# Designs tried in a protein design run: designed miniproteins, single chains, continued (4). Part 101

Each design is a single chain, and the fold is of that chain. pLDDT is the mean over its residues in the fold that is shown.

## One batch from the design tools (miniprotein)

Design m15508
Fold by ESMFold2-Fast:
Structure m15508 (fold): chain A 102 residues (1-102)
Amino acid sequence: LGEELKLGYEVAKKLAEDESLSEKEREIAKLVAKVALASAAIAHKRGIEMPEELLKLAEEAGADEKSLEENYRKAKELVSSLSDEEQQKLLERAEAEAEKLK
């Protein structure tokens, strides 16, 4: 779980900075990164072991349960506004970045 959240955060952060993606796709990536940080902070508060570097980033970002709910809702709404083809392409792009970081 912690390793997966860290990988997800790193992939999302990289996609958020990718100028070849649309502004909407970059905004989705930014929201996913925030969701990963908030998820790590909440898991830590519930006694689940999380990577120290991810928790430090979550603390710096002020990530909490409210930010998880808000950012998850916004991300879901934006993803739902994409076509099925655009959603699949963004997912494939994220998977390709994840493979490079493993």
Scores: mean pLDDT 81

Design m15509
Fold by ESMFold2-Fast:
Structure m15509 (fold): chain A 69 residues (1-69)
Amino acid sequence: MKDELKKRAEELEKKANTYKKGIEAAQSGRDRAADDPALQAQLDASVETLKKNYEKYKKEIEKLRKEIE
């Protein structure tokens, strides 16, 4: 039981890390788009969406880890 929850938490951490990399890529894209405010706005919206998904997975991971304790 505990091992299954730990494996699930690890899988969610891998997914969360993918979103974190997506956030970094979008932020880098925003920096390169300094002369395009419309593209900056789109990238900012993308970062917000990715951050919401990242936070969702982080909360699930924290809940699982708390149950493992």
Scores: mean pLDDT 80

Design m15510
Fold by ESMFold2-Fast:
Structure m15510 (fold): chain A 71 residues (1-71)
Amino acid sequence: LKVGDKVYVKTADGKIYYGTVAEVSGDTVLVEFDEKPPETLTLSSGLKVHVFEKDGKYMAWFPKKDVHLLK
C-alpha cells in the first residue's frame, strides 16, 4: 500500500467502505473515504476504528492487513 492507492475496508457487519490511502505510517495506513462512513467502524477482528473529519473529508487509521487494494 502507498499514498494514492484506491482501497476498500470490510466491517464485521459485512459492509464495504471505499477510499484512498492518504498516508502510510509503519504498519498503519490513513484512509480517506469516498463517502461519509459511520463515526466508528468495527472490523472482523473486533478492532474499533474511529472516523474523524478533516477539511470536509472523512478519514480513519487502519492496520495495513485490514485494508485491501481495489485491483
Scores: mean pLDDT 82

Design m15511
Fold by ESMFold2-Fast:
Structure m15511 (fold): chain A 82 residues (1-82)
Amino acid sequence: REAILRVLDLLYEAMNREHPLSQQQIQARQQGIQKILDQADGDALRARLIAELDRAIAVLRRQGNQELVAFLERLLAALRAA
């Protein structure tokens, strides 16, 4: 539960910014998300993360955050393959 909430917090912070993230901020978010996911397990958590990542990708794509979108698409593919 706590791991998914931390990932969602990082994603919602990124999505709700009025201004796009800098490249350094994008890298920090990517590292934070990956660290949380590396510590998480369970099929239910994976299913929820897949749904939330898909939604976040759609929002961030519209905002022009292409580097973060590319990272999240790779992460989504990895989660679906597991």
Scores: mean pLDDT 65

Design m15512
Fold by ESMFold2-Fast:
Structure m15512 (fold): chain A 74 residues (1-74)
Amino acid sequence: SGEELKAALEATEGYKVMQAALKKNEELRAKLPSISDEAERERIEAEIARQEELINAGLAHNQALLDKLAELLA
């Protein structure tokens, strides 16, 4: 149905956004020890926190869509 297709597309896009945020977080955390400028480190730490908030909000809001994506990809 159109509703199922819409849910699948939204779940797919949400999954891609979360994967990108997780990858960015991992890259930022990997870079953090090499940064000697405290202001730059704080900026990166704030960005990591923002990405984590985005992931958590996305998971909470889109749990049903993620479950639907899992069914479709299984």
Scores: mean pLDDT 74

Design m15513
Fold by ESMFold2-Fast:
Structure m15513 (fold): chain A 82 residues (1-82)
Amino acid sequence: MKELEEQLEALLARAQAAVAAGDAAAVAAAFDELIALLEANKELIADYLMETEGLSREEAEAAVEQALARLEQAKEAGVAAA
């Protein structure tokens, strides 16, 4: 989980830097990598949420899907802001 957290933080930093630079293509690329990373690790993230937040498996899986949907919206907003 810690390695995943570090990768997520690095990608978020890249997205923020791209928005600050006005580079819409770089913003889109950073969010695409974030979405792909979360999709690849959905089970691990769900297990972590169950352990740390006390969520049921169904609630944890729903939380991951909501996070993915929010990242898609954040990508659109970030591209528009750049």
Scores: mean pLDDT 79

Design m15514
Fold by ESMFold2-Fast:
Structure m15514 (fold): chain A 67 residues (1-67)
Amino acid sequence: SSKERQLVIIDTATSIRKTGVQIDLDLGKLTADQAAAELAAIDRDRILRVAEIRGETPAQLRAMLEA
């Protein structure tokens, strides 16, 4: 389905972003704490994008994930 393809694209983009953070950490461009913060931000962005594709509000998805 088109939604399934969009989810694959989101997962691919998320993987690329996380790889970029790891490269910057390895090159000394980020501290461990900065890298952890960037990875957490990437994970939150993925959650919001998945909610949009599934037709859920970000608030509804956040509530489910906090339970």
Scores: mean pLDDT 82

Design m15515
Fold by ESMFold2-Fast:
Structure m15515 (fold): chain A 64 residues (1-64)
Amino acid sequence: GSMAELEKKKEEIERLIVRAVITKDYEGVAKEISKLTGADAEKLKELLEKGEYKEAFELAYSHL
């Protein structure tokens, strides 16, 4: 996609991670990031539950 599309997906990943921090809905957020990027939902959930937000972002971004 274009740089604008990549930036929108990046912003959406960041918003979803913030949602996980606020709501503690790690499973729901991991599934949404997985649908957006193709990253593994189970691994995303594990990273979010551990508070490894940078690692969760990098995993998702690597699939864009």
Scores: mean pLDDT 86

Design m15516
Fold by ESMFold2-Fast:
Structure m15516 (fold): chain A 85 residues (1-85)
Amino acid sequence: SAAAKKAAIEKEIRESMVAMIANLLNATDEQIDELLKIVNSTPEEIKKMAEELGIPVSTLTAIKNRPTVENVEKILEAIRKKEKE
C-alpha cells in the first residue's frame, strides 16, 4: 500500500541519518550496526538494551523518534564503554 511504502521510506531516512551521524563521530561498522538495531527495536528490546548499556530508556527512545548528534553520541559512547568490558 502507499502508506506502507511511505513508512518504509521514513524508516530508511531515519536509519540513514543515524548511520551518517555515527560515521561522522568515527563509529565502526559494528557500532553503526548496533545503533541501527536500537532504531529498529521494540519497546521491550529497548528496555533490555538500556539496562545492558547502562543508559536511560528515554535516551534510546529519543533516537527512534528524532536522531540528533547529542543522542547518537550518548548511545555510541555507551556502546564503546560496553565493548571495553
Scores: mean pLDDT 84

Design m15517
Fold by ESMFold2-Fast:
Structure m15517 (fold): chain A 82 residues (1-82)
Amino acid sequence: MKELYEKIYKEAKKLALELGLKEEQAEFAASVTARMAVKGMSEEEIKRTVKAVLVWMGAPEELAEKVAEALAKLAKEYREKS
């Protein structure tokens, strides 16, 4: 459990920063993504939640959508390999 969280968090933060999020936004999005993934939440639920959080943090809606989609997909891929 802890290992899966740390791995998803690290990769999610890296991807979020690469996609253009500020460090604070990327850290929070990565944390939410990793936590929801460990809880077994669906890709759709992760995407919806991460997008809402990023928009609330002031990210542009288009960027929030793109990041949320990428992070939700990443979380699903890491869960399927576990």
Scores: mean pLDDT 83

Design m15518
Fold by ESMFold2-Fast:
Structure m15518 (fold): chain A 100 residues (1-100)
Amino acid sequence: MEELEKLLEELERKATHQRIESDIIVALFQIDAVTTIDGLKRGEITKEEALKRLEEAHARYVARIDQLLANGELSPEQAAETRAELDRLYEDAVKKIEEL
């Protein structure tokens, strides 16, 4: 009985860790997107520069997802879900910039 409880707790900890790593990537991209859009609104950067910054940020976090997957820190399912969310956030940010 104790062995089963320890196994379940370990699986829960691994799932929590994968979720935290995913949430960090999403949060960091959101910060980069907000900072980029704010810079554009303040006239500190051009639309072309803003789009380039978002493209570079997106590529950076895709590479981070791939690294975490390769290290076993994300499951293939969690990596795919995180990438899909990152792609959605990127598309939304690009649309917001194009509307400015």
Scores: mean pLDDT 85

Design m15519
Fold by ESMFold2-Fast:
Structure m15519 (fold): chain A 78 residues (1-78)
Amino acid sequence: MRLSEEEAKRYAALIQLAIALVFGTPEERAEIASKLESLAKELGDEELVTKFQGLRDAARRGDVETFRKLAGEAAKLL
């Protein structure tokens, strides 16, 4: 079975989000969140854009709890 381009992008985003949650430094989390925001804009998904903007801001503040919460919410949209 071949995934659609959109499905492949959403699945890749889930993997990147999981890596950021488990292994990321605050700088790496902010970078990954910014890349995911760009991907969400490409997909035309405004809810995902808003979640990844929140993730980036939480990462920049070092707010790991808010990052985890928003990551869980974003994962449900992916």
Scores: mean pLDDT 79

Design m15520
Fold by ESMFold2-Fast:
Structure m15520 (fold): chain A 68 residues (1-68)
Amino acid sequence: MDEANRALAGAAASAPEASAAASRLGKAVTQGKIDEEAMKELEAAVTAAGAADVARRARDASIQAAKA
């Protein structure tokens, strides 16, 4: 959970457009779910900002947290 929250915060900081998607994804992860649409929006926004590695880390951390 902490790693997913930190990764999502980093993604939101890298691309302001990703903040809403990061918020939705974080809420879904807290409920043990994966919001596929929010993940795609986050990846698109962060990749457009030139931080594809940050987007990948946020996705991976969220998937891991949802399985915990």
Scores: mean pLDDT 72

Design m15521
Fold by ESMFold2-Fast:
Structure m15521 (fold): chain A 76 residues (1-76)
Amino acid sequence: MSREEREELSIKIEEEAFAELPEREKEVLELHYYERLSYAEIAERLGISVGTVRRLLRRGQEKVNEKVRQKLEEAT
């Protein structure tokens, strides 16, 4: 698989993994990465603690990264 094909596949897998996330993890990742909100701003918007935002963001990222890793490993 070429480097370009791997990058395209990675993006597609990442999108699929993101779509499979629990709503709260998906919302936190979207607010942080696309809207560039701080943890405090996300906590205020979602009505949760900053600690919960941190945990949801970490869990969501770990799930997406693991899914991408597994599928890329299977594809190569």
Scores: mean pLDDT 75

Design m15522
Fold by ESMFold2-Fast:
Structure m15522 (fold): chain A 85 residues (1-85)
Amino acid sequence: KIRELERKATILLVAADLLIVAAENPYASPEERRQAIEGARATLDEARKVIEELKKQGAPDEVVEEFQALVDKRRARVDEIEARL
């Protein structure tokens, strides 16, 4: 259960990273970059929900905090990319 949620959170973070790469692509149109930003935000929202479930299932605080920090870093990166569009 906890390991399955950790795996889901990790997969969502990797998916968000791919969308962030797409949002940073200098050869993509502004519309494609905006869609990638929206996708990254939606994926990070899903990751946040999985992390909340990890906390409810009794995962150690340090594990929850680490995953939350990983989501927060990616959110900050998406905000920076959006500000530069």
Scores: mean pLDDT 88

Design m15523
Fold by ESMFold2-Fast:
Structure m15523 (fold): chain A 95 residues (1-95)
Amino acid sequence: SPYERLKEIFSKLSDEEKEKFLTVLALIEGAVATGQPIPDEAIDLALELYKKNPETFKEFVDALIELLRSSPNPFYREVADALEELKKKVEEKLK
């Protein structure tokens, strides 16, 4: 399940990486809640996480998107869409 995959990935992260992932999520949730664009800070932190471990970043973000998209709460579905956009912006900066 996406939830079990997220728990497994998160448990393998360093405290610094955990803090950065949680900060990115908080920034994305704040942007969605206020109708603002994804802040540059979230993109920059996500890019740092991707550069350290691209496979872990993709697995974590994909599992989180699937978990949030399955929510009956429309807010979390919008957060999933914003995370998809974040993923694309990070991948574009790496080309």
Scores: mean pLDDT 85

Design m15524
Fold by ESMFold2-Fast:
Formats: structure tokens, C-alpha cells, sequence
Structure m15524 (fold): chain A 65 residues (1-65)
């Protein structure tokens, strides 16, 4: 879904601006987030993204690399 790709790009941009090492992959309607270290700041971005995905009917999985 194009809107899921947009949310992923926006989240990666915010992570880069805040110095958070994070990458996002999209697999169908599932968004996979890979965070190098699970900091409070990283958790905050994940929660923000969950809100956007809930409105779009997508699902989220989070991994620490």
C-alpha cells in the first residue's frame, strides 16, 4: 500500500533527524521496524508509527538489531 510506504519514509526521516538508527521494511500490509538499540526515543517513534498504521489497517513488528 502506498500510504504504508509514506509512513515508513516519514518515520525513517524522523529517526535520522533525531539520531536514531532505524530501518523500516514493508511486506504486504505488515511493517517491520529494525532498531539498532531500543531507547526511549526509539520507542516513542514506534508508538507514533503504530497510531498511523492503526488508521490504515496495517500491522507492525519491531525488532532490535
Amino acid sequence: MEKLKEVAKETEELAKERGIEMRVEIEGDKVKVYVKEMTIEAIGLVIRMMGDLFELGGSLEVFEE
Scores: mean pLDDT 75

Design m15525
Fold by ESMFold2-Fast:
Structure m15525 (fold): chain A 95 residues (1-95)
Amino acid sequence: SAARDALVEVAERMSELLPPGDRERVRRLIRELREAPLEDWPRIVSRLIGFVSAQLRRMMAAGEISTDRGSALMDRMGEMGRIVMRIDQELARRR
């Protein structure tokens, strides 16, 4: 699926911006996404965005992330959100 491939690519680029320990959580969610039916993608991506958003807030509070890297993480989360909105719209049309 082109949408799955796009989500996986964005998630993988996002994981590269995270500390090594946090990357493993993202990799587990990417594996879940690869094996999931389309109907589960919004839930999995919501969990992924929620995790990354929480880690971004933690890193900003601790001074552990640059403005540029934080902005890049926000951009990747935005890209994933837009792809998921298109999937949700497609699923709604099929129901």
Scores: mean pLDDT 80

Design m15526
Fold by ESMFold2-Fast:
Structure m15526 (fold): chain A 108 residues (1-108)
Amino acid sequence: EVQLTQDPSAVAPEGGTALISARASGARAEDLAWYRQAPDGTRELLIEGGRLVDPRFQGRVGLAASGDDFTLAIGPARPEDTGVYYLQSLASSPPVFGAATTLTVEPA
């Protein structure tokens, strides 16, 4: 059974690196998707199967994996990166979603 847990909040300074930490027991990086929630509540796919798909983050995003621990890194962070991020398992039936992480990027 896949279980997803995320830190409830993350904070980064503008121009620094934002780290969103998650734990995904029983999942692999290629089986995970990362989403950003738009202000209207719409899901925006950011990473699918370990690959960046949102061009607004091109050259600014990295994904690290160590065992069951997964970290989404955004650097350099911009104030507009502030928002809600969450993880979904692509290999689960029914689909499994992580709890949301609220990222705050503090202006310089």
Scores: mean pLDDT 76

Design m15527
Fold by ESMFold2-Fast:
Structure m15527 (fold): chain A 97 residues (1-97)
Amino acid sequence: MGVEIARKELEKGNLAPVLTALSLLAVGDEVARWLGEPVDPQLHEALTLAREGVKAYNKGDYEKAAELFKQAADKLATVPGYEELAEIVRLVAEKIK
């Protein structure tokens, strides 16, 4: 359901809500690690790449942002239950190009 809203916003070229959601997911993962909660290392790496992609996008480095989001999507696709998020992150990379 949230994925469908994200997909529609990306179709309109509106990246901001998706980039905000990715940043919040990465922060949540970092907080979970700080609290000693078990986190998937592949998920952690994928969210770190997505956060670096958001930083690159905000700096106007769209080529680097697209590559980082592509790498994040590839890693998310290997994490069970995150296949739809991987598709959304891949669409972000395609929209930046």
Scores: mean pLDDT 78

Design m15528
Fold by ESMFold2-Fast:
Structure m15528 (fold): chain A 99 residues (1-99)
Amino acid sequence: TRAALEEAARRARADRDTAYAEVLYLEGLLAEEKDKDKAKELYAQGDTFGEQGKVGKARAEAHFEEGKKLGPSKFASAYAGSRIRMIGSETEEEILRRR
């Protein structure tokens, strides 16, 4: 139905925002040891996504904690997956607009 297509479009937009926020929070967590001000800036950017920012933050924290338990190779795999989801959920035009 048309309503199902409109709902699918809304979910795709939310998934895009969540994936972008997830990468921002992961970058913040990685920066925290060497540059706390940079980490704070990245967290603030993630927070601008509202509810999707909260979901992205939870995913980022879960990946970071799992990486601490299972080691750097597991973390690298999860981080690469987050970057792939972000790139896949954005158009090249959207990436250029934000940069």
Scores: mean pLDDT 76

Design m15529
Fold by ESMFold2-Fast:
Structure m15529 (fold): chain A 87 residues (1-87)
Amino acid sequence: TQNRRDQVQRQIDQITRELTRISFQRRDLDRTDPSVSRQVDSRMRDASGRLGQAGLSRDTDVDQAMTYVRQAQGYIDQARTLIRQAR
């Protein structure tokens, strides 16, 4: 169980770094494709919300926390696809 909690924290940290990278890419889109920039921002907010829920659930319900981490990763994947398609 502790190993799974540590895994959740590592995944939260990884996705947090990815959010930082996506934030820089989104800023580049603000002038060239503001509609896509807004869509990316929306997915980033959704991902951040799920990471917050994962952190809160990590110590009490690790399975729920892992579900939130998977949902956050899904939003990150959607944001990356939007950025790639806008180029």
Scores: mean pLDDT 87

Design m15530
Fold by ESMFold2-Fast:
Structure m15530 (fold): chain A 84 residues (1-84)
Amino acid sequence: SLQQQLDQLEKEFQQIMSEINQNSDNISKLQSALKRLQELQDEIQQLLEKSTDIELQIRLGSLHTSVSTTIVSVKKEIENLEKQ
């Protein structure tokens, strides 16, 4: 179901966030996390296009925003680490 898919995406995001926080100084692990976040963003967008349920759309929209802001943050952190 769409609800089960959303629950799985939310759990995956939490796992990625934990890995980012534990590896904030590791470029290779941050790059791996970035790729997973971008894949997650695409999956969320596909579910948003299929969803007609308002509560699911709100949850997906919130998750999409969180993932998108995390992508920007991780990209900036990688750039900062690559400077030295």
Scores: mean pLDDT 87

Design m15531
Fold by ESMFold2-Fast:
Structure m15531 (fold): chain A 90 residues (1-90)
Amino acid sequence: KSDLEIVYEFLKKVGDVISEMKEKNIPPEEAVKKIEEIAKETLEKIKNEELKELVRKAMKKIIEAVKNKDYEKASETILELINEIEKLSS
């Protein structure tokens, strides 16, 4: 898989965590832990340093939004990164 495909797949997993937080009332601390685990796996697989930095910045924003229970902001950040990935993959 390409680095871009890896990032896209892991952002889908992050989106799933946010959905679980909203639907199943998962505590923000548990959601943050899951997102950090997903981010760690993603960063270990990505070889492109510029893409790693983009992912790190997005994950920082997502984690902060999740801590504040701001799922709208978290979802917006995921969509922004997906758009950047799509631009780079074409």
Scores: mean pLDDT 78

Design m15532
Fold by ESMFold2-Fast:
Structure m15532 (fold): chain A 78 residues (1-78)
Amino acid sequence: SLRDSLFAFVTGELTRLLEEAGLSREEAERWARKMAEAILAGDYERAVELAREAGLDERQIEAVLGAGEFAAMMLKSH
């Protein structure tokens, strides 16, 4: 489904961002899944909270919100 494809896409992008921030792949995947779930639920406050808990800086949090805006746009179109 579109939702499943968006979840996979957002999770993949966030996993890469978290690995670049210094997390292991396993840790990055766990945080990315939680953040992607929050994003797809429209809970951007929770997504930002999770990003801060994972140790992301302001620029990286902006990238998380960008992924959320993209997902919201795609869900609105379908």
Scores: mean pLDDT 80

Design m15533
Fold by ESMFold2-Fast:
Structure m15533 (fold): chain A 55 residues (1-55)
Amino acid sequence: SEVEEMANTLVSAFGNEAAIQQLKEEYEANKHTLSPEKQKKVEEAFELALEKLRE
């Protein structure tokens, strides 16, 4: 899925929870430029990436 591909990219590119959390915070500051549907997908991707790293 698109969400799973984004999550895999986040894990591969950043590789740790702190870096992904930092990126998520930057995203939240700028999310108003995205549609609500895109915002939901990006947020789900961040949650999946963090879940994969906590496993």
Scores: mean pLDDT 78

Design m15534
Fold by ESMFold2-Fast:
Structure m15534 (fold): chain A 87 residues (1-87)
Amino acid sequence: MGKEEATERAIEAARRGAEAGLEAAREGGTAASGAGAALLAIGSGIDAAIEAYREGIASKEEAMEAAREAMEAAREAALEAARLGAA
């Protein structure tokens, strides 16, 4: 089940970074600190998907789909951080 494993790893990495970004924005962080955490989440999710592909756990198509899902999760978090940061 390469796709499920790659997707799970990518989404989990993105979710952790997104949560950190939301917390920073909510606690009086700047939109910039929230955006930085969201970028980290995107990068971590993509890296997890690429690693699953390199290890042969996921196909190229599965890894690309996992990366897309991670980017969507990070995008939602970035938009929320921007709203909370009033930017």
Scores: mean pLDDT 67

Design m15535
Fold by ESMFold2-Fast:
Parts: structure tokens; sequence; C-alpha cells
Structure m15535 (fold): chain A 56 residues (1-56)
């Protein structure tokens, strides 16, 4: 269905974004900002996982 295709693409896009964000976290020297970015990464990974779950 169109919904399943959209959710699959959403997961793929978030997986790519998560990898870029992971690289940014490794380069960040400010511990507060690094913690904030880690929270954003965790949220992105959660959304990607939810998108994949909705495809079953």
Amino acid sequence: SAREKALKKLKEDFDKGAEDLRSAIQQETNPILRSFLQTVLNSSEYLAEEAEEKLK
C-alpha cells in the first residue's frame, strides 16, 4: 500500500539521518550539547523503529 511504502521510506531517511547525527555527536566537545544531540538521535532511532513496526 501507499502507507507501507511511505513508512519504509521514512525509516530509510531516519536511518541516514541517525548516522549523520552520530558523526556530529563524535565531533562535539560541549558535553551539554552532546547530551542534547544524543537525545535527538535516540528520538530519531525510535521513530525509525516505529515506522518499521507499522509495516508488519
Scores: mean pLDDT 79

Design m15536
Fold by ESMFold2-Fast:
Structure m15536 (fold): chain A 84 residues (1-84)
Amino acid sequence: KKEEAVEKAVAIAKALKDYIERDPSLTPEQKARALELLDKAIEAAKAGNFDEAISYLRQALEVLGRPDEARVVANYIKKVAEEA
């Protein structure tokens, strides 16, 4: 079930990458930084570094100006991990 939390982190990061790439309101600098952080989140999640993946995901959402969404996502992923 830790693996389920990792899969959730990867899925959320990939969905955010897709949204960022299609959002015309974001600057090229915001897109580059957020995509870099999401790639790091995906790599951390695949390596089983769960807390690191959440940290990078939160940082990416902060770059986009979405801190509340970052908290909700992080709490959901932690809840899934704790139920393992």
Scores: mean pLDDT 74

Design m15537
Fold by ESMFold2-Fast:
Structure m15537 (fold): chain A 75 residues (1-75)
Amino acid sequence: MAEKLLEEFRRLARELMRAQLAGDEARVAELTAKLKPLVEEIHKQSEEVQERAREILLEVAREFEEEALAWEAAQ
C-alpha cells in the first residue's frame, strides 16, 4: 500500500535531517542508502502518491530549515 511507503519515507527523511544536524556521517550514509530504493519505488507510483511525497519533502524541509536556524543561533 502506497500509504505505508509514504509513511516510511517520512520517517527516514526526518531521521536523515536529524542525523545531518548532529553531524553523524555514518548515520547519514545509512539513511541515504535506505531512502534511495524508497524514492525509486515512489517514482513508480501514481502522480497522486508522488505529489504526496513532494508534500512530505516540503514539510520535512521546513522542519529542517527551522532547526538549522535555531542551531546556527546557538553557535
Scores: mean pLDDT 77

Design m15538
Fold by ESMFold2-Fast:
Formats: structure tokens, sequence, C-alpha cells
Structure m15538 (fold): chain A 66 residues (1-66)
């Protein structure tokens, strides 16, 4: 089984929280909260990519949340 390193686990948790916050912001129509959540998601996705050596499709994530 592929077990994530502590760094990968933290980045994944951050990305999941940010993604949920972005989705909640869309449902609420809160553009400020949405933009803030997207910035957080991009940062965590970048760290995840660095930790795993695999690029994270941030554009795909943004499109999925629209």
Amino acid sequence: AAEPSPEVAEALRGLMRATKAAQDAIDAGDEEAYNKALESAREHARRLGEATGQPVDIEGLENALK
C-alpha cells in the first residue's frame, strides 16, 4: 500500500480543506471566500506536487469547482 509521508499527508489535508471551502463559497455565492480558498488550494497543490514529484492539475481543479 502507498502510505503518504507526513509532508504529503499535510499537503493533502490542506488541499481537501481548501477545496471544500471553495465549494462552500460557490454554494454561498461568496466570491471573496472562493478566491481565498483557491489561493490556499493552489499553494497546497504546489507543495503536494513537490513532495510527490508529480504535477497537480490546478486548472482541472478550478474547472471542477466552477
Scores: mean pLDDT 73

Design m15539
Fold by ESMFold2-Fast:
Structure m15539 (fold): chain A 71 residues (1-71)
Amino acid sequence: SALEEEEAAVLERGRTLSPEDQRRLAELAAAYQARAREAYAAGDLEALEEAVREGVRALAARVEEIEAARA
């Protein structure tokens, strides 16, 4: 599953970040989790899947930005 692979990669890379950057990633993740929960409550499984996929991609992009800024 591409989503599970992307999520695992993001979590692994996230562990190398500073505590402050990890906290910022957690805040971003919480926003996408809230969107996913709203979709689930509405019974919109397509929107749920999109929210999860978009969230994983947003977290990956943020990790890349933080890593680039550190280098």
Scores: mean pLDDT 79

Design m15540
Fold by ESMFold2-Fast:
Structure m15540 (fold): chain A 56 residues (1-56)
Amino acid sequence: MLSESVQKLIESLDLSEEEREAILSPATTAPPHLQYTIRALLAIGVEEDRRLEAAR
């Protein structure tokens, strides 16, 4: 699942609704450049989530 940090990042990006759904759906065939963006957003969100859980 996605952390709130990842969701906020997606909302702040200049993305269409279709592109946001493509990022959230791993089953969607995305171009390589969008896959890079997806991975970057997930990495940021995972690190934020891990930090919050470690501090709970």
Scores: mean pLDDT 61

Design m15541
Fold by ESMFold2-Fast:
Structure m15541 (fold): chain A 96 residues (1-96)
Amino acid sequence: SIEKEALLKIAEELEKTSEELEKIGYKEEAERFRKLSEEIKEAVKNNDWEKIEKSVQQVSELMRELMESGDEKKIEVVRKFMERVQKIGKEANEKL
């Protein structure tokens, strides 16, 4: 479905963001993004919408935490991730 495809694309962007954070030395934050990517992929595979909703909420909380960190490198990575997620959402809505 379009919704599942969008969620999987968001999970892929979480994985890419994890790799970017690891590259610039934020290993703990990278692991958190990677875990959320894996949780969303598993929840989508299992049609577990409650777990999808919970994982998406955890992504939003992690993004807020990093934006409030005062670390310009973390903020830039999160900003790029948010832009990519918004584009995925817009494209999914246009196909519905």
Scores: mean pLDDT 85

Design m15542
Fold by ESMFold2-Fast:
Structure m15542 (fold): chain A 91 residues (1-91)
Amino acid sequence: SAEQEVVDRVLAAHPDAVGISISDGLVVVLTADGRILVLDAETGELLFELHDPEATGAGVSGDKLVVRRGDKVLVLDLETGELVEEKEIKK
């Protein structure tokens, strides 16, 4: 599938990936050393990079990068890289 080809490409370029999320033509990669990479799903071009050693997960929702730090969620604007919102996940 097209998604499997994207995953295979990402793992070849980033063998230290511990998380991969694909949505809306974007790929979000979380590496073992706390790098969060946002790539174009078709080309593999790096669009955005963030270093967050506390990140436990990352993904895209619309025009926002969503980073999880345990019970915290940080929302960053993908165009500006600015922190838009910080939320707590309540149990």
Scores: mean pLDDT 79

